# Designs tried in a protein design run: designed miniproteins, single chains. Part 68

Each design is a single chain, and the fold is of that chain. pLDDT is the mean over its residues in the fold that is shown.

## One batch from the design tools (miniprotein)

Design m2362
Fold by ESMFold2-Fast:
Structure m2362 (fold): chain A 99 residues (1-99)
Amino acid sequence: MEEILRELEEVAREARRLAEESEDPRAAELARELARTAEALIEAIKKRDILGLVASLIAAIGILIDAELLPESEDVRRVKELARRLIRLGLRGIEEIEK
């Protein structure tokens, strides 16, 4: 559990940094949404809120789909990488809550 929360906090920090530093307004917006989604996922895990966890996973998948529709750039690739990492961590969070 602690390792999952630490990695989610890392994803949230990386997404916030990308949102602040990206010169691509669409990549920056998706990074902001990803940071909010990671923070919501952390809270859902801490509260053992399965519905909040599922909602955050759906949001992360939506961000990944939106990023796939954008022209390829380094920042867009980074958004996709972070979204995939968030989805994997969220699924692991569900497994830990079910224990």
Scores: mean pLDDT 85

Design m2363
Fold by ESMFold2-Fast:
Structure m2363 (fold): chain A 85 residues (1-85)
Amino acid sequence: SSLQQQLEQQQKVEQMRQKLIDYLQTVAGLSEADAEALVAALEEGAQLAREGAEAEEVVAHMRAYLREQGAEGALRLLEELLAQE
């Protein structure tokens, strides 16, 4: 059924999401909360990009989201990555 197929896809996406969160904690040194906030910001940014948003708008939205969540570690990592470009 379409519902079962959707649930199986959602489970695989959640497993990949958890692996990314673990990677951000172990490699980037983020807290679990900051890693989850960064992944959520990336997901929202990806949606805006798919809707045709410019890179500057996507980055501004991610920054605003991380500030609202109080995810200071994630925000610092985002700014470090942006400064290298």
Scores: mean pLDDT 82

Design m2364
Fold by ESMFold2-Fast:
Structure m2364 (fold): chain A 103 residues (1-103)
Amino acid sequence: MLEEALREFSGVLSFARSMILQGDTEDALALLVKWFGKLGERLAARIRENPADLEGALLAFLDEVLSSEELQEELIEAGKRWPKIRQEGRERTRRVLEELEKK
């Protein structure tokens, strides 16, 4: 569970980092909150505190998560929602396409 959660966490962090480097900071921070809830809010606050030191904020946050069983449990709990979020996204896309085909 934790290893899979850390893998997904790393992937979403990498994507959010790319968005911030492209100037899409607001969308990147919203993405972190959507996928990680309270953990995403904590990371967003760190990035806003030191926007010039993105790598430092990411490393400090990763160290906090790896050093805290409570934060690790929050990450595992957030991870339980990811399959549902992906499924809901696919179903929403299918519904929109179905409505477009009828028009």
Scores: mean pLDDT 74

Design m2365
Fold by ESMFold2-Fast:
Structure m2365 (fold): chain A 64 residues (1-64)
Amino acid sequence: SALEREAEISLLRMEAAIARRAGDLAAEAEALRRLLAAIEREFGPDHPLALETRARLAEVEARL
């Protein structure tokens, strides 16, 4: 359901935020990849949230 998909996205956002606060770039990248896939599936690749997530993922991956 849409509610279950929204819950998944919220949880993945929390996972990414926790990794970011911890300075764990590898964990943040993994969480952001899963988050991006979930956002693109639900809202499409051109959604503002997908664009923001891709930009952050690119920044994190550049530091790995």
Scores: mean pLDDT 87

Design m2366
Fold by ESMFold2-Fast:
Structure m2366 (fold): chain A 91 residues (1-91)
Amino acid sequence: MSKEEKIKLLEEAIDHAERGLQAARDGDYETAIEHFKRALELAKQAGNDVAARSFEKAIKALEEGNRDEAIVYGTLALIAASIALNELKKK
């Protein structure tokens, strides 16, 4: 996988993570789970195990009705993906 392909996957994962976090804050757990599942798939394709594991925990928390835990793990996943994206953009 090229660097450019990884950047695109991480940018898409970040967009879905931000949408998922907003949905979770609004109490829309179904929409939040959908966005986090897409972000998880993209993070796995990018090889970002830290972000992927955090998205898995966020999804589980929402399925268990734990909004606050889901926001924590979703935010950690967003941070991990953002760090990886910034490192890839360094020349």
Scores: mean pLDDT 88

Design m2367
Fold by ESMFold2-Fast:
Structure m2367 (fold): chain A 67 residues (1-67)
Amino acid sequence: KLEEELKKRFYEKMYEAAKIGVENAQRRAELLERKAAEDPSFQGEVERAKRAMEQLQKEAEKYKKKI
């Protein structure tokens, strides 16, 4: 039981860290979208930022399922 509690706490910390990563990626994507509205050349960077955010969201969901 103690070993399972430690695993759960580890995955909870990993999930929280992943959520912070998603928040940072979301803010970056929003800033790039604003830039793309003024300069369409940034559209490619917006798509890359959204892709990175999706990967971080998948990692967060993976850790959430372990809790």
Scores: mean pLDDT 81

Design m2368
Fold by ESMFold2-Fast:
Structure m2368 (fold): chain A 100 residues (1-100)
Amino acid sequence: SEDLELLDRAIEIVDQAIKNLSVETLKKAIDELERLLKEAEQRGSSPLVIAALRGTLELMKEALELIEKNPDSPEARKKAQFLLETARALLEITRYLLSK
């Protein structure tokens, strides 16, 4: 249940980044997710939760790099969007597995 709450918080952070895709929003989301990951590690959360949060952070950092290096590129923004949607799917799949 508490692991599910952590995943729900992570999904909300990713959803906000998708809705308001920008360098500033991604930096804020990455910072929030890094704090959430530290909380999960300190609490001894499930290895699946920790792995999902780490994977999400990696994908979001890649999305940030794409937009920062190519701010005027529609292709870069589409790739960043795809990475964020992939992160969301990873979190949702992890949530589903833990709810069984």
Scores: mean pLDDT 89

Design m2369
Fold by ESMFold2-Fast:
Order: structure tokens, then sequence, then C-alpha cells
Structure m2369 (fold): chain A 78 residues (1-78)
């Protein structure tokens, strides 16, 4: 289910040791979510884009902040 995909992806993302591993886990989770619930995936990605644009506008965009925001957005949809 979409809920199970989101929960599994969040747990894996929290355990990622590198930003490369984080990106790979995120991409795979989004791929699975798109197959299971494409509307939820589109809404989640739109929300993530909005949050990242806000960070960029404030000059706060960093790998650490990107990871925090991605996890927060996934948790909002879980």
Amino acid sequence: SAEEILKETIEKLKKAKTFEEFEQIFIEGMRQLMEQDPEAARELLARLQERLQELAARGELSPEKVKEVAIEVLEEFA
C-alpha cells in the first residue's frame, strides 16, 4: 500500500549514512509510490518542491536541510 511504502521509505531514509544513499532510497521510494498511487506521489513531490524553493529563497539550502525537509514531507503524507 501507499502508506506502507511511505513508512518503509521514511525508516530507510532516517538510517541512510551518506547523501548518495539518501538520494537512492528517496528515488526508489518515489518510484514505488508512483506505481501504487500516482496522485499522492505528484502531491508529495509538489509539496517537496514548494518547501525546497522556500529554503533556497532564504539561502538555507544545504544537504542537511534537504534531508530534513524530504523526511518531514514524507511524514505529512504517511
Scores: mean pLDDT 87

Design m2370
Fold by ESMFold2-Fast:
Structure m2370 (fold): chain A 74 residues (1-74)
Amino acid sequence: MSDEEREELLRELQKAVNKLIEAASKGDKEEAEKYFEKVKEILEELVRKGVTTREQAEEAIKNIEYEAEEIMKK
């Protein structure tokens, strides 16, 4: 994978995480779930392209889910 492709995927991941946190902060469960699916999709692509390991991606998903749930509980 080119450096440009890697940077683009990482940028998309950051954008999706930011959108997820924004939706969670608003209590918009439907939008939060939509962006959480996007985050999982991008992490799956990063694993397929060898940018991250499966274990690292699963840990990231768990941490992001936990943060979003904690924000929505408040």
Scores: mean pLDDT 82

Design m2371
Fold by ESMFold2-Fast:
Structure m2371 (fold): chain A 87 residues (1-87)
Amino acid sequence: MTIELEAETLEEGEKKLKEAQEKLRKGEADKIVATITIPVPDAAVVDEAEAAVAAQPEATLGGHHYRAEVLEKTDTSLTLKLTVEKE
């Protein structure tokens, strides 16, 4: 089972992601796909954040595989797709 979630704030995304990760840990789900929009103060910060995601798009931590992808970039926001699955 895949858990799909969306958030327009970092705080909302963090809360939903924690709940989804608990279900993944309990074996109630196999995969999480999260779409999170992060507001940023200016375009330079957006570019810096995009570069950081591009430098480290994948990681394995705690028996889970994480993949981050930039879906959309504006002058004041960055939309990320985060995929979490059990390795």
Scores: mean pLDDT 75

Design m2372
Fold by ESMFold2-Fast:
Structure m2372 (fold): chain A 69 residues (1-69)
Amino acid sequence: SMDEINLKMQIIAVGAQALVAERQGKHDVAAEARALQDQALADMASGKDPREITDWLQQRMAQLDARLR
């Protein structure tokens, strides 16, 4: 579905935030981003609503983005 495609794109995006954090030496932020990615994948595998996972992940990614500036 489109909701599942959107979720997969957000999971890729949080993975990209982890790489940016590592390049900046922000290893704590990188670890947090990977934990969010792992949780989103686990929630998707458990059959949670992809839209709810996406909304949660976007909220967490915004918090990480503020720490990468």
Scores: mean pLDDT 90

Design m2373
Fold by ESMFold2-Fast:
Order: structure tokens, then sequence, then C-alpha cells
Structure m2373 (fold): chain A 88 residues (1-88)
């Protein structure tokens, strides 16, 4: 999961997402992972919802090709998070 997180954040930065948005998204991912590791599903879902919204907002000014790259990376990360929740 942490490798998927770092890869996703790098993809966002390479696609032109601002450093402040990348940092905020990184913090939200870390909060989701921490909540999952603690078994705090309510906090995990709350932070995951905020993460999805923040990613969407950050992508609004990107080109179609950059949005496609970020969306592909985002799906991979989201699938990894959902899989981890289902293993607990």
Amino acid sequence: MRDDRDRFLQTMRDSGVSDSDVQQIGSLIDQVISAIDRGDWQSAFSHMSQFSRTVGDSMSTLSDSDRDRVNTSYRGLSDTMVRRIQQV
C-alpha cells in the first residue's frame, strides 16, 4: 500500500497537480492507512471520502491526458485500499 501511495503522489506531481494538493492528498492517504491499521472503519471511510473529493478537485484544471494518467493511478490505489479493508 505505501508503495502504491508514493507512486500515486508522484503521478499527480508529474501531471501538474500543485505541491500543496499533493501534500494534502498524501496526508489523507496516510490517515486512511492508519485508520485501517487500527480497525477504525468509520474514520477510514470518512478520510477515504475526503481523499476522493480532494483528488477530484485537484484534477479539475488538468488536461484530459493528465486526468487519465491520474485516474488510472487513483483506481490502482483505491483497489489496494478496498482490498486491505476486506482482509480485516
Scores: mean pLDDT 78

Design m2374
Fold by ESMFold2-Fast:
Structure m2374 (fold): chain A 68 residues (1-68)
Amino acid sequence: AKEKAEEVKKLVEEGKVEEAADLIIEAAKAGDTDTAQEMSLALLELAEEGKKKEVEEVGKIATEEILK
């Protein structure tokens, strides 16, 4: 849901990339496609706003855990 996407956005803005990744991992493991999509859109917006490095780190952490 959009509320979870806003939480991820705030965590990334605060540099809390591990906490942001944990929320994405939780949504993915739960099969919550709508929440995962909203989170992806929030990350895309942050990357466009200059938080590209933080967004890349979140994606790396989440991908490594999901693919285990």
Scores: mean pLDDT 77

Design m2375
Fold by ESMFold2-Fast:
Structure m2375 (fold): chain A 58 residues (1-58)
Amino acid sequence: MLEEMKKKLEETKSLSIEEQREILKEAAKIASTGGPEVKEIVDEIHVLLGEKVTEELK
């Protein structure tokens, strides 16, 4: 599921703030309960979302 989220983030050129926020929340929750592999994917998702959000804030 996390890999699917990451793939969708890479394919999607424009995400609404609401969609980004929901993906971030779900990924963070899964990271807390998952193993190292899950944490790595979540970290990448977090970075991707952070870059998109930072662009909008700027």
Scores: mean pLDDT 65

Design m2376
Fold by ESMFold2-Fast:
Structure m2376 (fold): chain A 97 residues (1-97)
Amino acid sequence: GAELEAAKAAALEAAKAGDAEGLRRALEELIRIAVEHPELQPEAAEALIDAANAAQSDEILEAVKEAAMELLRHSETLEHILRAIGAVLVAIGRLLD
């Protein structure tokens, strides 16, 4: 829905800008929507993947990791969450190189 798309856009912009606080706020809203609407968890996981891929700092990756862990606690399926976690690990690997 419109709220999910707004939260996704806000998260991606914050991640690109290196705004860890703004990213955490956008991700909290994204996770809230995904918890209330489990059918939207795939789209929420894709937003986490996009944010992880845009990350250029450890603070941004930690925010995405925290959100992925929170979504995992409320997920009825692990596949989408595991994809998000995988994207965070790949992004960490890029920063360490």
Scores: mean pLDDT 78

Design m2377
Fold by ESMFold2-Fast:
Structure m2377 (fold): chain A 80 residues (1-80)
Amino acid sequence: SVAEEVIKEMKEGAKIFTERAIEFYKNEKDLEEIEEILKAIKENLLELVDFTPEQLKEIEELFKRILEAVRSGDISILEE
C-alpha cells in the first residue's frame, strides 16, 4: 500500500535527517525548529495518505526516537 511504502521511505531517510539535525542542534541549540519540521512532515503526509492507527503509532515512535537522538547526540537510537 502507499502507506507502507511511505513509512518505509521515512525509516530509510530518518538516519540522514537525524545526522543533519544532530549537527544543527549542536551548533544552534534550537530543538523547537527540528520539532516544527517533523510536525510539518507529519501534517503533510496525513493530508495525502490514510494511515492505520498502528501505522500512525509507528510514525510517532520514529519521530520520538529522532528527537531523542538529536537531544542526546546519539545516532545509535535509530539503528536496528
Scores: mean pLDDT 82

Design m2378
Fold by ESMFold2-Fast:
Structure m2378 (fold): chain A 65 residues (1-65)
Amino acid sequence: TYAVNDTVTVDLPGYADDTAWDLLDSDGKKVASGKVKDQKATFTLSTAPTYQLVTDSRTKATPTA
């Protein structure tokens, strides 16, 4: 059985609660979505090799270091 899923929490400092996020697989396909809570995103992932978390932001200002 290949039903081993891990719960992952990613810190998103500076993102407000209810900011939408999407989880993309290695092919760029959306596999999960949710909203930021307490500056964190929590999701369950499989053993797929690569995932990318992206936030939905409509702000014109792009943060730069």
Scores: mean pLDDT 58

Design m2379
Fold by ESMFold2-Fast:
Structure m2379 (fold): chain A 111 residues (1-111)
Amino acid sequence: MEASLSVVRENLRRAKEAIEKGDYESAIEYLEKALASAKLVVEKNRDKLSVSQYTAANLLLAGAGFSIELAKRLLEEGEDESKIKKYLLDAIGELEAVIRLLEESGVKTVE
């Protein structure tokens, strides 16, 4: 469980570095990996989550997925860099909120 959260955290760190370099294609790839890993961690720990925690986690995951897809479309259309960055940062925030929710449910990352 901790290793799976570490994988999510590592992909979020790689996504942030890619954004700082203006490499939005790599940022999107890392965010897609973080989202996929976060979904697996939520499902693996479903029995540890209350109904409200599980619902909140899935809403955050859905929001992150939407933000990633919107950033992909904006990048393909050659839209303003500030809009692409906004949605990539929104996805990061939503995935970080999922990590926090999982940690509060007793799924711990390494100290």
Scores: mean pLDDT 84

Design m2380
Fold by ESMFold2-Fast:
Structure m2380 (fold): chain A 95 residues (1-95)
Amino acid sequence: MEEEERRRREELEKRIKELEEKYRSLKFITDNGKDISEALSRMAYSSTLLLETEEEAEKRGEEVREKSEKKIKEAEEEAKKLEEELKRLKKELEE
C-alpha cells in the first residue's frame, strides 16, 4: 500500500525545498548585485591603498568589480535555470 509513492513524494518535496533555498540565495545576489559589486570593489581599493600605490589600488578595484559582475551574470543564468526546474518539479508534485 502506497509506501513507494509516499517515498517518491517525500524525496520530491525535499528536492524542491533545497532548490527553493538555493534560488533564494541566488536571487539575493542578483537583486543586490550592483551594491555587492561596488562594496567589494571599494574594499579591494582601500585595502590595496594601505600596502601599494594608488595606481595598483585602482587596478585591483577594477579587477574585483569585473570579476564580481561576471559572477553575478552567472548567478542570474543559474537562477533562471533553477526557476524552470522548480516549475517542472512542482508540476510533478501536483500530479
Scores: mean pLDDT 82

Design m2381
Fold by ESMFold2-Fast:
Structure m2381 (fold): chain A 87 residues (1-87)
Amino acid sequence: SSNRSRQQVITQGQQMASALISGSISSGTASDRMRRSADRGIRTLGPQDPDVLRQTLREMRRMAGRADRRVRDVVTRQYRRARRLIG
């Protein structure tokens, strides 16, 4: 049903946003591989389902607004990169 499809899109968007942001936040203490993985994730957003992309951006923006002061710049930067790729 349309309601199930919408919920699935929301869940997928939340999972993608979490993965992209978590990789970026961990870049301060994680290896170069973690940072490159997050960057690759953002670069692959273009060929994804547009509804999932829009939901991913919405969730990333929400995370940026609620981010701890110490990591806010990193979270906001990833949101801006994702937004530029989609729009």
Scores: mean pLDDT 61

Design m2382
Fold by ESMFold2-Fast:
Order: structure tokens, then C-alpha cells, then sequence
Structure m2382 (fold): chain A 95 residues (1-95)
């Protein structure tokens, strides 16, 4: 279910925040980004969000990934965690 996927994203972001290695944090945050994108598409396919909402949310996640490529590993991880947590909070409010 979408709620199960959102819980998995939450767990990945929690693990990323608790990671002591910035490389592990970044890897987990990127995995969370991938799963969030899949979740956004699933929510659209289930009729829970509009096409405009899907495109806006996917754009935010993709822009965060692109920005992370310009940052050092620690800053990239922190930026992705923060952005993914914002998107996750919005999606939790919709289900």
C-alpha cells in the first residue's frame, strides 16, 4: 500500500539521519529519493493526487538529487534528507 511505502521511506530517512558515515547517509537518502518517486507515481495511479501534484512533487525530488551532485557528501546527504522529509510529510497528509 502507499502507507506501507511511506513507512519504508520514513525508515530509510531515519537510518540516514542516524548514520555516522556521510557516504552511508547519502546512499540511504538517495534510496529514499528513489522510493519516494515510486510512491508519488503510485499515489497518482491510485487517484490520490492530481497530475499537477505528481509533477510538482517529482520535480522537487529530482531537483534535490541534481543539487546534491554539486555539494560535498555530507551537505548532499543533509540536503536530500531534509527535502525528502518535507515531501514525505506532505504525502502523509494526503493519505
Amino acid sequence: SAEDLLREVDDLLRQARQSTDPKDALRLALKASDLLQDTVVLLYNQGLISEDQMLELLGRIQDAILESLRLNTKDAADYLIDTNEEVLRELKGLV
Scores: mean pLDDT 89

Design m2383
Fold by ESMFold2-Fast:
Parts: structure tokens; sequence; C-alpha cells
Structure m2383 (fold): chain A 78 residues (1-78)
């Protein structure tokens, strides 16, 4: 299904993006109408730049929340 394909693409791109920025992807969840990806990055990485990169790769808007080195991306399904 298109939703499963988007979740898999989000997982793949987020895994590569976070690894390139000294971190890792910890979890991928579908919560309501959003894909929620949680992971870590190195200190001094701009989470808004990561969200822009992920959004460009997926063709979807991506929201980001950061707390220290922990980042959470939210991708709306609609």
Amino acid sequence: AAREALVERARRYATALLAANGGSLDSVEVVGDSIVLTGTVAADVDPNELARGLGAALGKPVEVEAEGTRVTFRIPLE
C-alpha cells in the first residue's frame, strides 16, 4: 500500500540521514495520521536542516522536535 511504501522510504532515508549526522534511528511508529520517527544526532546538528532534507527526499512536509541530541520527525499522511 502507498502508506507502507511511504513508511519504508521514511525509515530508509531517516536511517541514512541520521547515520550521516553521527546518530541513529531508534524507532518508527504510525500515530494517527502521522509517521513518527525518533532518533539521535551528534551535538551541534541543526534539526531543521535534517527535517528539510528528509522532506525533500520524501516529497512531504516534515515537522521536527529536538531535545538535546534526540530528534523526533513527524510526517503527515494527508
Scores: mean pLDDT 83

Design m2384
Fold by ESMFold2-Fast:
Order: C-alpha cells, then sequence, then structure tokens
Structure m2384 (fold): chain A 92 residues (1-92)
C-alpha cells in the first residue's frame, strides 16, 4: 500500500510535469484553433495515462476483465465526445 501510494504520487507528478507546459500554452493561447489543438493534446495524454493505469490494474488482478472493458468503453466514449466538441468550437 505504501509502495502503491508512492507509485500513484510518482504518476501524478509525471502527469503534472508533462501536462504543465501544455496547460500553460492552452491558458495563454488566443487563437481558437491552436487552443483547441492544445486541448486535444491534453486530452490525448490524459486518455493514455488513464488507459495505462487501467491496464496495470487488470494485470495486477485489481479489477475484473468486465470492469476493464466497461472503463475502456467509458474512456473511449468520453474522449471521442470531448474531441468532437473541440472540433465544433473551431468550426463555429
Amino acid sequence: DEEEKKKLEEEVNKILKELQPLVDKYLKEKDPKKKAELGKQIADKLYQIQKDILDQLLKDGKISEEEYQAQLARFDAGYAKFMAELDKEVAA
């Protein structure tokens, strides 16, 4: 559990280090198209991180295959919806 907590803290710190430059660019960006592209990059990295966590939980036997598939479907649906909303904002 302490080792799992350290892994989680390391993963959170990795996320913050990787996302911070993109978040800073996103907040400062004034061009709607460039801002949407930065938003997509942030969403893509978050999706990859969530999938990696889910893959590890399945490998470690912490979740069932049914739970894994349900969460993947939820992530895929949420990711696709978010990306589509960003595309609509650029087109409008």
Scores: mean pLDDT 75

Design m2385
Fold by ESMFold2-Fast:
Structure m2385 (fold): chain A 73 residues (1-73)
Amino acid sequence: SQAELNKFLRTLIELVEERYGKETAEKAEKALLRVYVENGSITEEQAVEALATEAGIPREEAEELVREAKKRT
């Protein structure tokens, strides 16, 4: 649902800010929003790719962040 997606994305951005700081979180938010607007949705795999390529988060860490955010949704 849209509500679950919104909670997932908000939680993911909050986790990025907590662990990597404000600047990295802003890059993550911009990247995630771009993917969402372009596709009308965002998959877990697309979220991992956005964090890894545009926010500079190591892929394995991005996978853990996405998994944790999903559990909290």
Scores: mean pLDDT 85

Design m2386
Fold by ESMFold2-Fast:
Structure m2386 (fold): chain A 57 residues (1-57)
Amino acid sequence: MQQIQQTTDESVKRLQDAGAPQSQIDQVRQLGQQGASPSTIRQLADDYASQQYLAQL
């Protein structure tokens, strides 16, 4: 129950720190609000954060 909210907040913060676009941050937030599993939320956020790091030339 509370794990989804905590995971969503942590994931949003990670993406904001990584400089992810607002659209990706909003997508992670929406998944959390829709009751997606914590593992799914973390995986999506990790994929987005990794893409940001790899896109830096």
Scores: mean pLDDT 77

Design m2387
Fold by ESMFold2-Fast:
Structure m2387 (fold): chain A 64 residues (1-64)
Amino acid sequence: MEHGLEVARRIGRGFAIGYEGARNGDKERAIAELLELGLPEALARGMVRLGETMVEIDERARAL
């Protein structure tokens, strides 16, 4: 049970870091923080890319 909660917490934090890094333009910092959390490089880069997509969606929504 504890292991699953810790994994969920890590994933949630990773997504938040990726999104905020993409939003602020600090993608390299976001990747570095994700790597420090023990995420594989491919997953860290994937989370930042997902964050970029979410920022693009938010920007389009605000343009309406």
Scores: mean pLDDT 75

Design m2388
Fold by ESMFold2-Fast:
Structure m2388 (fold): chain A 77 residues (1-77)
Amino acid sequence: MSEIERLGAFIMALFDMGYLTGADIRAFQQQVTAQKLDIVQRAQAIGRVMASRGVPRAVVDALADRFNLSQRVRDAL
């Protein structure tokens, strides 16, 4: 599984847990396509959404561990 696929799985886990809405996911996907975001930029974009939704740091860290996100991606969240 690529780093992009692992970040995607991380985002979908946040959605399944109720921390992100379908509208958040659609807005993120639109931004990724429109701006051609690389992996770090995708992490920064979703990090802003997570912060606006008040996602607890412990949840972010646990899911980042579960999906084996690299330190570079974790630092960008």
Scores: mean pLDDT 89

Design m2389
Fold by ESMFold2-Fast:
Structure m2389 (fold): chain A 100 residues (1-100)
Amino acid sequence: SDEEVKKKIEEIKKEIEEIKKLLKQAIAAYKAGNYSKAKKLLKELDKKIKEVMKKIDELLAELKAKGQSKSELAKEAVLLGAEAGVLEIHAVVLKRLLEK
């Protein structure tokens, strides 16, 4: 139902906010010279991003099966996927720079 899809979108939004907080904490740890803490936070962030991406893919597949691939809810899910992708790139680049 549309109500179930909306609940899944709200769960994904909440998880993206948690990922943003983890990224800020990882950057703060890095700036403080705590590289071990920064690496641990980036590993947790990578796991959460993969979980969120999987949920978005599953949601988009569900909406496509219902003929709703171009609905407003599908557009919102795509935009959330794009936001999660940007966060993943930021984390990957930061991790790579830490391993120099």
Scores: mean pLDDT 86

Design m2390
Fold by ESMFold2-Fast:
Structure m2390 (fold): chain A 71 residues (1-71)
Amino acid sequence: MEEAAKRLREALLAAGASEEEAERAVRSFLDGDGQTGQDLVVRSLARGGDAEAAREAGEAAREILKAQGLM
């Protein structure tokens, strides 16, 4: 869980998200609100950025959701 949260934050920052946006997305997933977390990730990535970092962010989000039993 902690490693996946770190990976999500780092990947979002690499994809062009701000620190505030990355923190908000990670916190939403950790609070069990996977829908809000997904919406925040999509919104952050919609501004463009590194496609590989965007893929990594998606994989990290899935790991968090699996650990919470939501996926």
Scores: mean pLDDT 74

Design m2391
Fold by ESMFold2-Fast:
Structure m2391 (fold): chain A 78 residues (1-78)
Amino acid sequence: SAKDAEREEIEYLFDSLEKELEKQGLLTEEVKEAIKKSRDTALKNIDKGRKASLQALLEGLREINKLVEKIKEEKKKG
């Protein structure tokens, strides 16, 4: 179904993001937790419709990006 395809796309996106961040040495425990929460929230919102799941996905990606940028800046100072 369309909802099953959306679930697979969201899971693939977060799996790909996690692998890329791990490769860059940015996959800290805090980032892993943020990815898990964002993934779970986006998946739960699929039942509320595509707009709701996309809004949850974008919000989660924004929070993950803030954490990643903070970690990058901390690594430059240490």
Scores: mean pLDDT 83

Design m2392
Fold by ESMFold2-Fast:
Structure m2392 (fold): chain A 61 residues (1-61)
Amino acid sequence: SGMEAEEKEKKVEEERMKAFNEKQQRVFKESQEVVKLARKARKLGISVRDILKAREAARNK
């Protein structure tokens, strides 16, 4: 059966969720930091670039 789009989509989504959970444990930290920065930028009304610039300024006293 190769003609059932619904069956194909369901299988692709299930495989994607499994692969997502497996890889997420490794890549999650990196993506989470990006999401955190994006959330902070949105809350402060500034860009992620501005937050990163502030971090660099704090490192280089």
Scores: mean pLDDT 70

Design m2393
Fold by ESMFold2-Fast:
Structure m2393 (fold): chain A 80 residues (1-80)
Amino acid sequence: MKRRELFEKILEALSATPESLELHKRIAAYYMREVEGYSNREIGEVLGVSPATVSRWLRELSKDPVLPAAIKAIELALSE
């Protein structure tokens, strides 16, 4: 299984509620920006949200070092 597919499946398994689904989209947006280098527009097209929503999520997530660090740790663990 590819790293991205495994990461997405783990997040889907944890996304049993509407709140978890929202968190999943925010995590995916951060991953796509920081790891893949996607624009806010491209991320919005993939996740089905406006580029303004993506911009707000990325700004809010930048204030929480735990969530970005956890995403990077998962990617690094799966790449090794």
Scores: mean pLDDT 66

Design m2394
Fold by ESMFold2-Fast:
Structure m2394 (fold): chain A 116 residues (1-116)
Amino acid sequence: MTTEEQDRLLAQTLADLALELARERPEVLPEFEEMLAEGELGTYAVGAAGAMVLAVENPEMESLAIGAVALAYLYSEEAAERGAELAKRFVGREEDQKKIEEILEKGKAHADRLLQ
């Protein structure tokens, strides 16, 4: 597999897990499905969203979330940003939304470091 195929497979896996999480929140599930309908950008965005949601409830998953955001950001800044907005809608609480914003910034910083 090419690096792009490996990155896409990882993003698809994370997106599938994110949809499973979204099934517990019927009010947010349509937004996850709509994002996936945007194709590859949506896949990266939903994958990042799921990883960030998991990290809010499980701090040990923060490194995974930072990596997932970096992966989305390297694909497209829009994918990372839209993923964070989707994650904020899922978590709902202001303190959890601030944690999502923190992870988004750490993921972007990690991606920028990889490009240097």
Scores: mean pLDDT 84

Design m2395
Fold by ESMFold2-Fast:
Structure m2395 (fold): chain A 79 residues (1-79)
Amino acid sequence: MARAGSAGNLKVAVAEGETREEFLQAVIEAAKLASGLDSAKVLYETEHEIVVEVGDDKVLVAARFPFEPYTAFGVLADK
């Protein structure tokens, strides 16, 4: 599931799923929630991170939890 919030000036998000497909959709939803934008696409996925582009000028960089297979913490950043 996807949740978004703020930590000071940072927009942050958490994405969790029970399957890989649910987890990837949660990361996309987390990027939308953190940015307030409806357009989001995965740029790349590794074992350590997933990067989602939102709009034209923002990315969500989501770090995978090393011992949680379908959990990630993301930070919204400008390009």
Scores: mean pLDDT 80

Design m2396
Fold by ESMFold2-Fast:
Structure m2396 (fold): chain A 89 residues (1-89)
Amino acid sequence: LLDEGRDAALKAVSIAVASAPDEEARRRVVERLLPHVQAVSHAQTPEELIQALRGLQEAIRELAKEGLVSEEAADEAINLLNRAIEAVR
């Protein structure tokens, strides 16, 4: 369960990073998502993991609004994280 949530987080980050329009945007996406990835990796309970995954979703939404992540990639990543949250619960 925790491993499935962590796998989903890494896939979501990969989708978001791959959608960045250039190397500078990609670097900014990685920097903005790093603390959320760390929160996911440090989660020791399902509740902590769900909170970390939701934080990652919010960060991805903000990056899409800023044009650093495509809307399509953000939707895919957020849906992937929603499925992981439901599976952990």
Scores: mean pLDDT 85

